# Designs tried in a protein design run: designed miniproteins, single chains, continued (5). Part 98

Each design is a single chain, and the fold is of that chain. pLDDT is the mean over its residues in the fold that is shown.

## One batch from the design tools (miniprotein)

Design m19598
Fold by ESMFold2-Fast:
Structure m19598 (fold): chain A 98 residues (1-98)
Amino acid sequence: DPVDVLRELIERKASPEEIVTEVITVLYNLTPEQVELVREAVKILSKVTDKPSVELGKQILELIKKGLPEEVIDLMSILLYLLNSGAPLEELERLLLS
């Protein structure tokens, strides 16, 4: 259950990147190959949030071409933004149930 994973990771003070990776993996029941794409996407999205660039955008497009759906990347971006902004657990849970 992605909500249970989210709660456990927040309780143990995991990084936003770790939380996004584990929650997305469980939510979409991803293969090991897709989990590696998620880890790469999290690294790129963390950089895009701080200093967006054309080069980082190209890296995201390459992950989409490799089989990571745009829907998954969009949800990862929103989750990462909310976690970095200190959004309450209730808002994160609502996003995952949407």
Scores: mean pLDDT 79

Design m19599
Fold by ESMFold2-Fast:
Structure m19599 (fold): chain A 63 residues (1-63)
Amino acid sequence: GLSEEERKELEERVEELEREIEELEERLAEAKAAGDEKTALELEIEIGIKLIELGVLKTLLSK
């Protein structure tokens, strides 16, 4: 199992990652509204990668 310190670090990373995803989703909505398909695609890829990381971290914390 995770130590208390390791758990705290992962919880802090989850909070940071959720904030980053929210900021990227706002930027994605703006890019889509502007018709900037290239920026929208880049943001979708970045959001996807962060969502995978978030899923892994949440799984580790739920053990």
Scores: mean pLDDT 85

Design m19600
Fold by ESMFold2-Fast:
Structure m19600 (fold): chain A 76 residues (1-76)
Amino acid sequence: SPSLEEAKRRLEEAIEEAERLVREGRPEEARRLLDEVVEELRELARRTLPPSFLEELEERYREALERMRRIEAEVA
């Protein structure tokens, strides 16, 4: 199973890729990518990771969505 470090790294990579996709004018693909990774990590967190990671995941997801909206507005 993925370690906590691997889960955090995957989340960071997904957020960075989603932001890049929004800058490229692909916000729908960005949102889909981010949502898929977050859903996978939520499922993993419920089974194998510390509860603090789920809180961090939800906070970072919310922050990422807000940042993506700002980037989308800037590039439109």
Scores: mean pLDDT 83

Design m19601
Fold by ESMFold2-Fast:
Structure m19601 (fold): chain A 72 residues (1-72)
Amino acid sequence: AEKIIEEAREKAEEIIEKAREEAEELKKRLLEEGASEEEAEKKAQLIIEIGEGIARIIVGVGKLIAERLEKK
């Protein structure tokens, strides 16, 4: 059960890291395209928030699976 929760957390962390990397890349690209710093930051923040939301769902599902396996 603990292994499933750990694997879910590791995948969640990877998703958050990828979201942050994509957010920085998007911000850089938008600034190069002539977008304002505020617009670039806002869009980058949205990508991070989406990634964090997905990460929370993955951890939640992992916990539910672990609980079901431990509960008869």
Scores: mean pLDDT 80

Design m19602
Fold by ESMFold2-Fast:
Formats: structure tokens, sequence, C-alpha cells
Structure m19602 (fold): chain A 62 residues (1-62)
């Protein structure tokens, strides 16, 4: 369901922030790619927001 995809996206976003906190940009980019794949499956606003926040966090870390 879209709700389950949104919950998974939020979990991935948390894992992405943890990876960046540890300086593991490669892991964060892999998580971002997984978020992009979820975003292709649903238009749920929670997923779109998670993807946007992940992208902003990665840009700041670069």
Amino acid sequence: SDQELALEAQKLLQELFEALKQGNIEEAEKIYDRLKEIAKQTDHPGVQTALLQAEAALEKAR
C-alpha cells in the first residue's frame, strides 16, 4: 500500500541521516537510490517529502 511505502521511505530517510552522520556518503547515496525507486511506485506526499529531504541532505554533505 501507499501507506506502507511511505513508512518505508521514512525509515530509509532516518538510515540516510545516520549514514551521513557517520561520514558514509556512499551508503547515503545507495539509500537515496532506494528512495528514488519507491518514489516511482507511489505519489504519496510522505514519500515525495522524504525524497526531497534526502536530496537536500546529500547536497549539503557534498
Scores: mean pLDDT 85

Design m19603
Fold by ESMFold2-Fast:
Structure m19603 (fold): chain A 74 residues (1-74)
Amino acid sequence: GIEELKKEIEELNKRIEELEKKIKELEEKLKEAKKKGDEEKVKELEKEIEELEGLLALLEGEKGFLEKKLFEEE
């Protein structure tokens, strides 16, 4: 019921926070690679960031769905 939805939202929040931290770390590495002119590493990091941003968007969408469901529960 409601408690299960709250737990799922809490778990999603933790996963979202972990992904945001990882993306930030990769963005710093990307910035360094761009300064060094390492085009191969830039491409690899951009692809990894894009994949993680896609996963983040999916988790944020799932959270929004669960939050709506929780707020509509009586």
Scores: mean pLDDT 84

Design m19604
Fold by ESMFold2-Fast:
Structure m19604 (fold): chain A 73 residues (1-73)
Amino acid sequence: SDFERALKRIEELLKRGNYEVAANEATQLADLAEKQGRLDEAARFYRIASEAYEKAGNTEKAQELRDKAEELA
């Protein structure tokens, strides 16, 4: 599926230390999934984006997306 392929790409970005790029891509996928009513996928991508922002040093954005993921779960 498109989400599975996108997840693998994000995992590769995280392994390479491209945390901000991974966080931005995961956030965009989460927003798309939420818009499509795919709330489980949206929560999953928001959690990934939260962890990526935390590793990038953006703790405010990380917390925002963690809260969003918990709201949707």
Scores: mean pLDDT 86

Design m19605
Fold by ESMFold2-Fast:
Structure m19605 (fold): chain A 69 residues (1-69)
Amino acid sequence: MREELAEEARKAAQSKDKDFAAEATARAVGYIAGLKSEEDMEYVREAALKMSLERVQAAAQHAADALES
């Protein structure tokens, strides 16, 4: 799971697909934050979708680095 989330976050950091990047970033950030409920995860997904692609890609890079440590 952790390795898979790190790989998806790395893909999100380089992706031009906003929907994919936001979803992968939200999943990685939610895991790092210890979110367990679907309601909390949906909130993070919606927040990511409201961010610019550049902001999502930056968040994805940081999440991937944290998961790969």
Scores: mean pLDDT 81

Design m19606
Fold by ESMFold2-Fast:
Structure m19606 (fold): chain A 85 residues (1-85)
Amino acid sequence: MAEELRKRGEEAYEQGKYLEAALYYSRAGDEYDKRGDIEKAIESYRKAVEAYEKALEENKDDEITSGVLEIAIAVTKLSIKNLEK
């Protein structure tokens, strides 16, 4: 359920678990998109981007992890752009 995924994302974010938060927010965005709740999908994807960027700051010295996070950020931003147009 999209609402449960968003709540879990918020809880993970408050605990500083930014990668887990980003994954929950991203999944919430996907579920909202599948239901046609475009505004909530965009909001959830934006929160996922914020959490991914926090995770990237924590993992900047790990080239593999940072590279994966940069791709995740780019893909999530593309999802936002596609839903806005």
Scores: mean pLDDT 86

Design m19607
Fold by ESMFold2-Fast:
Structure m19607 (fold): chain A 68 residues (1-68)
Amino acid sequence: SAATEAAADEAALAGAGAAARAVGPESSQKFGIMGAEGSRRAHEAPTAEAARAAAEETKDNALKAAQS
């Protein structure tokens, strides 16, 4: 659904964007993988609620990793 796609896209962008700004472009590859994993989980989720949770978890983990 559109909501699931939006959640998946947000997770990927949050991870890659945070990495690029905080630690440089090389780290964006790793955070891109985290975003892709979150996107996969969101797309596989049976409900928008589960998709949103997966996206938020991925985004939070990526941002925390970039800040450390």
Scores: mean pLDDT 61

Design m19608
Fold by ESMFold2-Fast:
Structure m19608 (fold): chain A 70 residues (1-70)
Amino acid sequence: MKSPIEILYEKEDEIMEEAEKINASPEVLKKLAEIHKEMIEKMIGKSEEEQLELVEKAYEEMRKLLEEEK
């Protein structure tokens, strides 16, 4: 099974590919990086189940940012 961090990187690759396709602004890219950083910090010392929940929440927030960019 893939770890929560591996699932995160796969989802982030998808998000970055979409951001590139829509020519997302530098400000949006910065916000995406901030969401990633906050999630990684929150994942420290958490169980795999809690880490997966954090990954899912971060992915949803990143997708919302890309929708707002359109």
Scores: mean pLDDT 77

Design m19609
Fold by ESMFold2-Fast:
Structure m19609 (fold): chain A 54 residues (1-54)
Amino acid sequence: HHMEEFLRKAREDYQKFVDEILQKEREKAKELGVPFDESRLRALIEGRIILPPK
């Protein structure tokens, strides 16, 4: 399970990136006046509730 170890490390770095992206998106949504669900977006980014590729 070498990939599992690698994926775990990659996920740590990814989670940090996600947080920053989330903040930027939230700020943009606020300025545009669009409702924004951080919880949902975060799940999508992590690939939890994202739709399968076409």
Scores: mean pLDDT 67

Design m19610
Fold by ESMFold2-Fast:
Structure m19610 (fold): chain A 61 residues (1-61)
Amino acid sequence: SEKEREIAELERRIAELFGRIQDLVAEMQTASPEDQARLLAEIERLGTELIALVDKLNELR
């Protein structure tokens, strides 16, 4: 169904975005203080996108 296809698409996008966040978190462990600030801002931005996708997924359930 259309709903099932949209759920599958959202799950794929959520998994991809989560993986990107995990990579940035790992990068933060060895980053300089200046780079940590930049990476934290990017993680926060991606986290906001992740929440929006999860909210959309919950609307379809």
Scores: mean pLDDT 86

Design m19611
Fold by ESMFold2-Fast:
Formats: structure tokens, C-alpha cells, sequence
Structure m19611 (fold): chain A 68 residues (1-68)
């Protein structure tokens, strides 16, 4: 399910101190940048490649991930 994929991503991302991932409800993951803009863009591109069924959007210093 989308929720299970988002929970997996959140667990992995939260191992990296440059980011903080929070599940908002059951369908949206918010990733806050604590590192550089380059690291945020790099993570977003990786997520786009690894999870083609998910919508990945950058809004300011955050990445928003949700089902398509």
C-alpha cells in the first residue's frame, strides 16, 4: 500500500541526520531539510527514480511524497 511505502521511506530517511521525515495521515510524507539544498535535491531525484508510483514535490526546504 502507499502507506507502507511511505513508512519504509520515512524509516530510511530518518537514519540520515540531514533530514527529518514525518507521515501526515496515511497518504503523505513530509521530509524537512536540515542539510544543504544540494542534499535535498539529491534525495528528491533518488525518490523520483526509486518510487515511480509516488508523486515527489519540492516545496521550499521540504520534500512532499504522496500517492499518484
Amino acid sequence: SVKEKLEEIAKEVNQDPRFEAKLIGDDTLEITNKGSVTSLIGLALRLIGDYPDLEVTIKGDTIIVKGK
Scores: mean pLDDT 84

Design m19612
Fold by ESMFold2-Fast:
Structure m19612 (fold): chain A 90 residues (1-90)
Amino acid sequence: MPLRTFTIRIIVRADTLSQAQQAARIATDALRSAGFRVLGTRVTDIGDGLYQITIDVLARSYRDAMQAARIARDALESAGYTVVGTSVSL
């Protein structure tokens, strides 16, 4: 199967943009350590102390992208961040 770009969206609670950017670095580093190719990362303030981290990963299947989302979530929760939700799309 050809590789496809999947978009992982993670909503985290953070007090500042700097803290949310640190969360994005933790998630991205965990994915790279697990062997995923990360194509890009964005952080968006969505209000009420919530930030959306958008990570573009190269994967063969939706299953592989879902595994990437779990790895990113687990890394963030282990680092003390509150993850409100995750989603995966093409």
Scores: mean pLDDT 88

Design m19613
Fold by ESMFold2-Fast:
Structure m19613 (fold): chain A 63 residues (1-63)
Amino acid sequence: SLLERVEELARRAEEAARAGDLGTAIRLLGEAAELAAQITDPEDRARAQAAIAEAGRAYSAAL
């Protein structure tokens, strides 16, 4: 599903950010955001946005 793909991309982005690979992290966050925009179900979209926000916080903390 789109939600599963977004959650996987966000998880990988968070891992990349924690490892200091900021280039991979921002690329994966961008891919996750693009897929999340395609989610029409409001509950799935909220869950996708929460996963992206968590990964984004890890990215910001690594800056």
Scores: mean pLDDT 88

Design m19614
Fold by ESMFold2-Fast:
Structure m19614 (fold): chain A 56 residues (1-56)
Amino acid sequence: SKEKILELIAKFLYEGKPLSEVAKELGMTVEEAAQLIVELYKKHKQEIDEVYKKMK
C-alpha cells in the first residue's frame, strides 16, 4: 500500500533504516529505491512527515 511505502521511506530518512533493507522490502534494486525516495520526498514530503508522526 502507499502508506506502507511512505512508512518505509520515513524510517530510512528519520530512523537510519538501511537503504538496502528498504529496497528489499519494496522488491527493488538499491538504485531504484533511492530514485523512488528522492521522487516521493520531492512530491510527498508532507505525507511522509505525517506518517512518521503517526509511528511515534
Scores: mean pLDDT 82

Design m19615
Fold by ESMFold2-Fast:
Structure m19615 (fold): chain A 100 residues (1-100)
Amino acid sequence: HMERLEAESLAVFALIQLHLALKAAERGDYETAIEWAELAQKTIERMLEISTDPEVRRLLRQALEDVKKAIEALKNGDYETAIEYLKRAQELVAEALRRL
């Protein structure tokens, strides 16, 4: 099914983007972390547009909230909180991918 394949591809892209954001934040490259997190936000928003499964949508909405909170935390200098939100967002997107 084409919609499932598109959702799977977007999920993989979101996981890569979140991983790159997390690694940037862990090494103190907070500007790069924000850029990757903002790209992950857009990818997750696109996944929500094409996803119809209620459980997948619930996981993606929570991941989107966590990415937004991570970006805010990075901008505010709360780097430990940002790292925790990025990790949680990765787990939620990975769970959504498993349910596709």
Scores: mean pLDDT 88

Design m19616
Fold by ESMFold2-Fast:
Structure m19616 (fold): chain A 69 residues (1-69)
Amino acid sequence: MSEDERKLLEAESLIALGRMALALGEPELALKQFEEAIEILKKLPKSKEVEKALEEAEKEKERALEAIK
């Protein structure tokens, strides 16, 4: 597995963890997970997979922010 492939999987795992945190009523934890995923994704070369994951993470981050307020 390349470093880029590993980082993409790491970011995807963080998105999944963030979704679980939202489902459990922990939006602050979810926000942290999504922000970490976004930071990883922004450093990766642009690909369809990275773009899709980044869009998903940003959308979920907005949901976490709404849940905190």
Scores: mean pLDDT 84

Design m19617
Fold by ESMFold2-Fast:
Structure m19617 (fold): chain A 60 residues (1-60)
Amino acid sequence: KKEEIEELKKAAEEQLKKIDELIEELKKNNAPQSVIDELEEEKKLFEERAEKAIKEIEKK
């Protein structure tokens, strides 16, 4: 149970880090705000999904 949560958390953190790095690079290169907004929304949805999955494992 705890090991499953830790593995899921690490996988989610790795994906979020990749998204954050992409967003920062786009900001540095003055990418269109719409592109940045879309990636920030995708990050938020991914984070919410990962948190929900972790909470479901914790409840069991």
Scores: mean pLDDT 79

Design m19618
Fold by ESMFold2-Fast:
Structure m19618 (fold): chain A 82 residues (1-82)
Amino acid sequence: TLAKVKVYHNGKLVGEEVVEVDEAIEKAKELIEKAFPGAFPVEVSLEIVDDYTEKLEFVAYKPEGIEMVEVGRFTVVIEVLK
């Protein structure tokens, strides 16, 4: 079963791919890392919007010395294709 993965940063679409539904979360993380190289995405919430749509929030961190610094927040929409 295919799913469309859309990644948003500050309301702007930064990545979109169609993958197998079981690969959707991993593809979202890949798209975030591609948009912000060296960033480490952490899932912070999941919302089931409807029978075909999930919305996830990610916070991306990057190491700076001994600290992990927040570099961005991302909304991921996963839509299962019929």
Scores: mean pLDDT 83

Design m19619
Fold by ESMFold2-Fast:
Structure m19619 (fold): chain A 78 residues (1-78)
Amino acid sequence: SMDMMRIRVMVAGGDSLVREARRLISQGRNDDARRYAQQALRVAQRAIDMGDRYNAPDDIRQRGRQVRDDAQQVIDQV
């Protein structure tokens, strides 16, 4: 369904934002990293909420939660 594709795109986008945040940390750009990680957290939370509403496959729901947890770890690190 289009909703399922939207959730997958949001999860992939959140994962990409976490990767960029970690890259920014490696460059000493902690304020930029925090902003990217906060955006990743917001995107991941929306994906989780939609995944729960539409009973998305366990794999995508777990990936959404992983992106949320990774984003939170970055925020806590900086």
Scores: mean pLDDT 89

Design m19620
Fold by ESMFold2-Fast:
Structure m19620 (fold): chain A 56 residues (1-56)
Amino acid sequence: MREITVEEARELREEARKRAKEEGIPLDEAYDALAKERYGITAEEVERNALLGLLA
């Protein structure tokens, strides 16, 4: 899925916080891993896509 809302990005960040704590890895690493697993793109691309949706 390439169309990502601000709400979806927020949920992904919350999932990343939980994963980072559970696996003992940095938040940005967990966020990037989840973004790639769920959307096939980087965390930076998720944030960019969500921002573009907010601006529309």
Scores: mean pLDDT 75

Design m19621
Fold by ESMFold2-Fast:
Structure m19621 (fold): chain A 76 residues (1-76)
Amino acid sequence: MSPEVEQQREKTLEALNDIYLYDTSKILEEAERKGEKIGTDTALAMALQDKIDKGDKVVKENPLFRKIAENMIKRL
């Protein structure tokens, strides 16, 4: 595998972990505060979609992240 592909993979995993630990948790906390019942899967899909919609740096600089995020949203 090329060094460029390996770097994209590592950045994708780091971004997914950060979104799962921080962005997903914040969405769950906000939903609970509003009396909404959502699952972790729904919150993760919302966090990933938000990154895509805003054109976040991680989406723009990492095509692998975008592809994985779009596929995850479809499954969640």
Scores: mean pLDDT 79

Design m19622
Fold by ESMFold2-Fast:
Structure m19622 (fold): chain A 77 residues (1-77)
Amino acid sequence: MKEELLKKAEEFREEARRAREEGERKREEAEREAEEKREDPREKILAEATGGVYEVHEASVVTSNERLAERYLKLAE
């Protein structure tokens, strides 16, 4: 039982790591979009806002998976 809880915690930590990698990639893409659209202030603002939404979403996914990992570790204690 305890070993299964530790394994679950490790799985959620791995998911959090993947979410971070994906979030970094999406932020880099959003930054490039904002730079390309600097000639159109409206499109630049939309690209920057989209990047912010991706950042918040990925941060939420990372936090959720980290909290799940912590809960399983706590149960294993």
Scores: mean pLDDT 73

Design m19623
Fold by ESMFold2-Fast:
Structure m19623 (fold): chain A 56 residues (1-56)
Amino acid sequence: MPTVREAVAAFTARVPTDVPLDELVERLARAFGVGVDDPAPEELVRGLRTAELARS
């Protein structure tokens, strides 16, 4: 299971963002109530996958 940091880093490698990686990681971890180095919640991983597919 990827950490929040790993999941977001993988997403930003495929989908460019205007937000710095560290800020995006912290923002998403806070939104899902987890730490940045905690295992990424299934909802976060699903959300990132959906966003990637929507932009592809």
Scores: mean pLDDT 78

Design m19624
Fold by ESMFold2-Fast:
Structure m19624 (fold): chain A 65 residues (1-65)
Amino acid sequence: SELEEARVKALRVLLNAYDKGDVPLELIRDVAEGRLSVDEFSERTGVPKEAIEGALAAAERVLAA
């Protein structure tokens, strides 16, 4: 979906900012598509939960406008 694609893009930008550009695309898609929780994604990547939630919310706002 457009929302899931926007979430993947936002998460990739966030991960690169945290020097986590090597996180597998499959894991990013899992959280973007709701198969993996934000808590688990934060634990696996070391990126703060609040930053991940912010990126996902930003993607949703862009599509809601």
Scores: mean pLDDT 83

Design m19625
Fold by ESMFold2-Fast:
Structure m19625 (fold): chain A 65 residues (1-65)
Amino acid sequence: AVAPADPLTPLERRILELVAEGLSQREIGERLSISQATVSRHIRRIMEKLGLRSREELREYARAN
C-alpha cells in the first residue's frame, strides 16, 4: 500500500535520523532514554512501513531522506 504522506511517527522519524548518523540500536536507546528492545521494535515497524528488507536498506533510505 502507498502511504499518502510521511508514513512515520515523530519518534520513528527521530530514530531514522539517528540511524543515518550511524548510531547502534543501543546508542539510539540511550539517546532517546528508551530500551534497546524498544528501539529494535520501532526499527522493525519503520522497515515494514517503508517496505525495506534490511538494515543496510534502512541506512541508505535514512541518508537519502
Scores: mean pLDDT 78

Design m19626
Fold by ESMFold2-Fast:
Structure m19626 (fold): chain A 89 residues (1-89)
Amino acid sequence: DIEELVKEIERLLPDITKLDNRLRIIELLAKLKLLDEEVAEEQLERVIRAFEEWRAAHDPRPPLTPEERERLRELFRRLVESEAKILAA
């Protein structure tokens, strides 16, 4: 469920006030028909990096830990795969 994954992302990154853009990015990734694992990983990394840059610019809080970064990557990957599977069906 995309809503549950979004909530988990929000829990890892508290004080996110505008999840709409994040959800749109995740939906975009799912619709890109990513079949190549390397390409999918590169795009997930770009999304996470953009989010880290946004957070660093707007917040005195510490940056994402390596563990939090990997968790976000896993969550995004799961969302992309889930949506791609639905679209392929």
Scores: mean pLDDT 58

Design m19627
Fold by ESMFold2-Fast:
Structure m19627 (fold): chain A 85 residues (1-85)
Amino acid sequence: SRVEELLEEAVRVVEEYASPETAERVREGARAVLEVYRTEGPEAGKQALLSLAGWLEAQAERSTPREAEGFRRAAELARKAAEEL
């Protein structure tokens, strides 16, 4: 789905700008969001995506400038995924 494509792009961005280890944490968050969407429907999935975006924005505030750019781009992708629901 488009939501899954956007979340996979978010993981790839974090892998490039931060690290594979950090990207795996984002991938775990993305899987949790997709499970909420699958079990609880689009409104719950949208709220989970917005929560993921907020967490990514918070990570950017505690990161190096390069890592922060990756987290902000990933947050934008999560917000775009929420618009698809």
Scores: mean pLDDT 88

Design m19628
Fold by ESMFold2-Fast:
Structure m19628 (fold): chain A 67 residues (1-67)
Amino acid sequence: NKELEKAAKEMYEKLKKAKELAEQGDFEEARKLAEEAVKIGEKVPELKDAAEALKERLLEYIEAKEK
């Protein structure tokens, strides 16, 4: 449970940082951090679906910004 909480926190922090980079126009680094966050979720089965959903949401945001 504590390991799950730690992994979730790390995943969310990376996704938050990726969104901040995307807002600054650094789409390459934003995608890289999103991929790292999903890899954390893939190692914890309970987080896999959440990680994929959050990555999809971030990629949609980046696509909208890249236009």
Scores: mean pLDDT 77

Design m19629
Fold by ESMFold2-Fast:
Structure m19629 (fold): chain A 68 residues (1-68)
Amino acid sequence: SLVEEARKAIEEARRHLAEGNLDEAQKYVRKAIEYVLKLQDEGKYEEATELAREVSRLIAELRQRKAA
């Protein structure tokens, strides 16, 4: 499902971020955003909102790492 794909992308982004692979982390963050947008298009707003909060945390962490 799109929810499972989004969660998988979020997991991969976290792994790459933890390993310092910022470019790969950013690619998975972008994939997660795409899945969240698809969930919104399908009217699955509850799931999209939950996943969007997790993605927002990853975006903030990625920005901090890139600024360092």
Scores: mean pLDDT 85

Design m19630
Fold by ESMFold2-Fast:
Structure m19630 (fold): chain A 90 residues (1-90)
Amino acid sequence: SLREATRELIEELKELAMEALRSGTLPVLRAIGLILRAIGLEIDLELGADPREIAREALELAREILKLTTDPAIQERARRLIERLEELLA
Protein backbone atom coordinates (compact mmCIF):
# COMPACT_ATOMS: atom_id res chain seq x y z
CA SER A 1 0.00 0.00 0.00
CA LEU A 2 1.02 3.64 -0.38
CA ARG A 3 1.02 4.04 3.43
CA GLU A 4 3.35 1.05 3.94
CA ALA A 5 5.69 2.21 1.14
CA THR A 6 5.75 5.74 2.61
CA ARG A 7 6.48 4.36 6.12
CA GLU A 8 9.48 2.40 4.75
CA LEU A 9 10.85 5.48 2.94
CA ILE A 10 10.42 7.66 6.07
CA GLU A 11 12.44 5.09 8.04
CA GLU A 12 15.19 5.32 5.37
CA LEU A 13 14.98 9.13 5.52
CA LYS A 14 15.48 9.05 9.33
CA GLU A 15 18.50 6.74 8.91
CA LEU A 16 19.92 9.03 6.20
CA ALA A 17 19.52 12.15 8.38
CA MET A 18 21.22 10.37 11.32
CA GLU A 19 24.07 9.23 9.04
CA ALA A 20 24.48 12.83 7.82
CA LEU A 21 24.85 13.91 11.46
CA ARG A 22 27.42 11.15 12.13
CA SER A 23 29.41 12.05 8.97
CA GLY A 24 30.16 15.54 10.33
CA THR A 25 29.49 17.09 6.89
CA LEU A 26 26.47 19.10 8.14
CA PRO A 27 26.30 21.73 10.91
CA VAL A 28 25.17 19.84 14.05
CA LEU A 29 22.06 21.94 14.76
CA ARG A 30 20.96 21.73 11.10
CA ALA A 31 21.39 17.93 11.13
CA ILE A 32 19.37 17.68 14.38
CA GLY A 33 16.64 19.82 12.78
CA LEU A 34 16.50 17.46 9.77
CA ILE A 35 16.24 14.41 12.08
CA LEU A 36 13.42 16.03 14.09
CA ARG A 37 11.54 16.89 10.87
CA ALA A 38 11.85 13.26 9.68
CA ILE A 39 10.53 12.03 13.08
CA GLY A 40 7.65 14.51 12.77
CA LEU A 41 6.70 13.01 9.38
CA GLU A 42 6.70 9.51 10.93
CA ILE A 43 4.43 10.69 13.77
CA ASP A 44 2.03 12.47 11.37
CA LEU A 45 1.81 9.35 9.16
CA GLU A 46 0.97 7.13 12.18
CA LEU A 47 -1.67 9.68 13.31
CA GLY A 48 -3.45 9.32 9.95
CA ALA A 49 -1.94 12.02 7.72
CA ASP A 50 -2.26 11.52 3.95
CA PRO A 51 0.71 9.32 2.88
CA ARG A 52 1.00 11.23 -0.42
CA GLU A 53 1.44 14.55 1.44
CA ILE A 54 3.96 12.92 3.82
CA ALA A 55 5.87 11.50 0.81
CA ARG A 56 6.02 15.01 -0.76
CA GLU A 57 7.44 16.46 2.49
CA ALA A 58 9.93 13.56 2.70
CA LEU A 59 11.05 14.27 -0.88
CA GLU A 60 11.76 17.92 0.01
CA LEU A 61 13.69 16.88 3.14
CA ALA A 62 15.77 14.34 1.17
CA ARG A 63 16.58 17.10 -1.36
CA GLU A 64 17.73 19.38 1.50
CA ILE A 65 20.04 16.63 2.82
CA LEU A 66 21.51 16.15 -0.68
CA LYS A 67 22.10 19.93 -1.02
CA LEU A 68 23.75 20.30 2.43
CA THR A 69 26.05 17.25 2.56
CA THR A 70 29.53 17.01 1.03
CA ASP A 71 29.81 13.24 1.72
CA PRO A 72 29.61 11.32 -1.63
CA ALA A 73 28.14 8.19 0.02
CA ILE A 74 25.37 10.21 1.70
CA GLN A 75 24.75 12.10 -1.59
CA GLU A 76 24.34 8.75 -3.42
CA ARG A 77 21.96 7.44 -0.72
CA ALA A 78 19.95 10.70 -0.83
CA ARG A 79 19.67 10.50 -4.66
CA ARG A 80 18.37 6.90 -4.43
CA LEU A 81 15.81 7.91 -1.80
CA ILE A 82 14.72 10.89 -3.96
CA GLU A 83 14.25 8.56 -6.97
CA ARG A 84 12.16 6.12 -4.90
CA LEU A 85 9.99 8.95 -3.51
CA GLU A 86 9.50 10.43 -7.01
CA GLU A 87 8.50 6.98 -8.33
CA LEU A 88 6.06 6.53 -5.42
CA LEU A 89 4.46 9.94 -6.18
CA ALA A 90 4.18 9.31 -9.95
Scores: mean pLDDT 88

Design m19632
Fold by ESMFold2-Fast:
Structure m19632 (fold): chain A 83 residues (1-83)
Amino acid sequence: MSLEEFLAEARAEAEAALAELVPALVAAGVPEADARAIAEAFRRGVEEVLARAAAGELSVEEAKRALAQVVADAGRAAEAALA
């Protein structure tokens, strides 16, 4: 996979995830304000990783691992908000 292909696919996947994230979190019982804060943190985390990959600071493999961490961070924040 080229860097250009990776960035295009990752952006498309992130946009799809973001469109569903707040409604899914609210349906799961997360307060709307917390759901929006989690979605905003997720968006910023993805943008930072993709910007660093585009700048050549991260390989595609490193960027994939960093994106997995952004997803994991969002999951932990959602679990904390449900407690």
Scores: mean pLDDT 85

Design m19633
Fold by ESMFold2-Fast:
Structure m19633 (fold): chain A 105 residues (1-105)
Amino acid sequence: MKKKLEELEKKKEELKEEIIKLLKEKAEEAGYDVSEEEIRERLEKEEEELKKAIKEKIKKYGEKVLEELIEEVEREIEEAKKEKNENRLLLGEYALYLLKIIKLE
């Protein structure tokens, strides 16, 4: 279990760096000057808030909430693969690893 958690955390961090780069490129294309550090800080804050919200829902409604969220994200990933949407696939994979980490904690 501990080794599996470490592997999931490593993959999540790798995907997070790809997302930061993607968001920076998208912001620049839209004419916004946003630093990678600003994007990282925002993403980390959103990750912490999402984690807290999911844990509160699990406490109130049970583990089924997490199971349903994982299934929904897996469907989004499958659709992104079918549509060959690399950006949507990247975001979905990141969300899936985050949810799997929460499940193992």
Scores: mean pLDDT 81

Design m19634
Fold by ESMFold2-Fast:
Structure m19634 (fold): chain A 94 residues (1-94)
Amino acid sequence: MAAEEAREAAREAVEAAAAGNRIGAAAGAGAAVAAIGAAFSAELGKYEEAARDAESAALAARRAGELGGAEEEGEEAEEEGREAAEAAREEAER
């Protein structure tokens, strides 16, 4: 479900923030906030907004990993964010 994928994206973004240095941690916090926003939007049935927020979270998570030296954690968070965005888009098309 879109909300579940978004929550998983938020968890991965937090892990990416924790794995990186202080610069990556700040960027990762932004990714986590965006992912949480996606989860709330999906639970409220705002699937187009949830998809956009999840895509933003995925891009932010990748950047956080690159900046913090936690590229693998950032890539995992990006994958989860993309999955959340796809689930939200599928719900929006119903």
Scores: mean pLDDT 68

Design m19635
Fold by ESMFold2-Fast:
Structure m19635 (fold): chain A 77 residues (1-77)
Amino acid sequence: EGIKALFEKKYEEAVKIFEEKLKENPDDVFTLLGLAEAYLRLGKYEEAIKTAQKALEIDPNNISAKRLLEEAQKKLE
């Protein structure tokens, strides 16, 4: 499970798990949030921004997606 990999700080494994889930359901907001978090933790800030933006396109009021986007943007400044 991707969330378990995130809790265990296995961020590369979490990315792989979430990418596989998104092949089956590309609009799964929960999986997009997990992928954005994993990218953020790996220092892949551009990927984190793109993934969080996709989550916001699906759910514009998602507080977690807004937080992830803001954190990733701050890292690039």
Scores: mean pLDDT 85

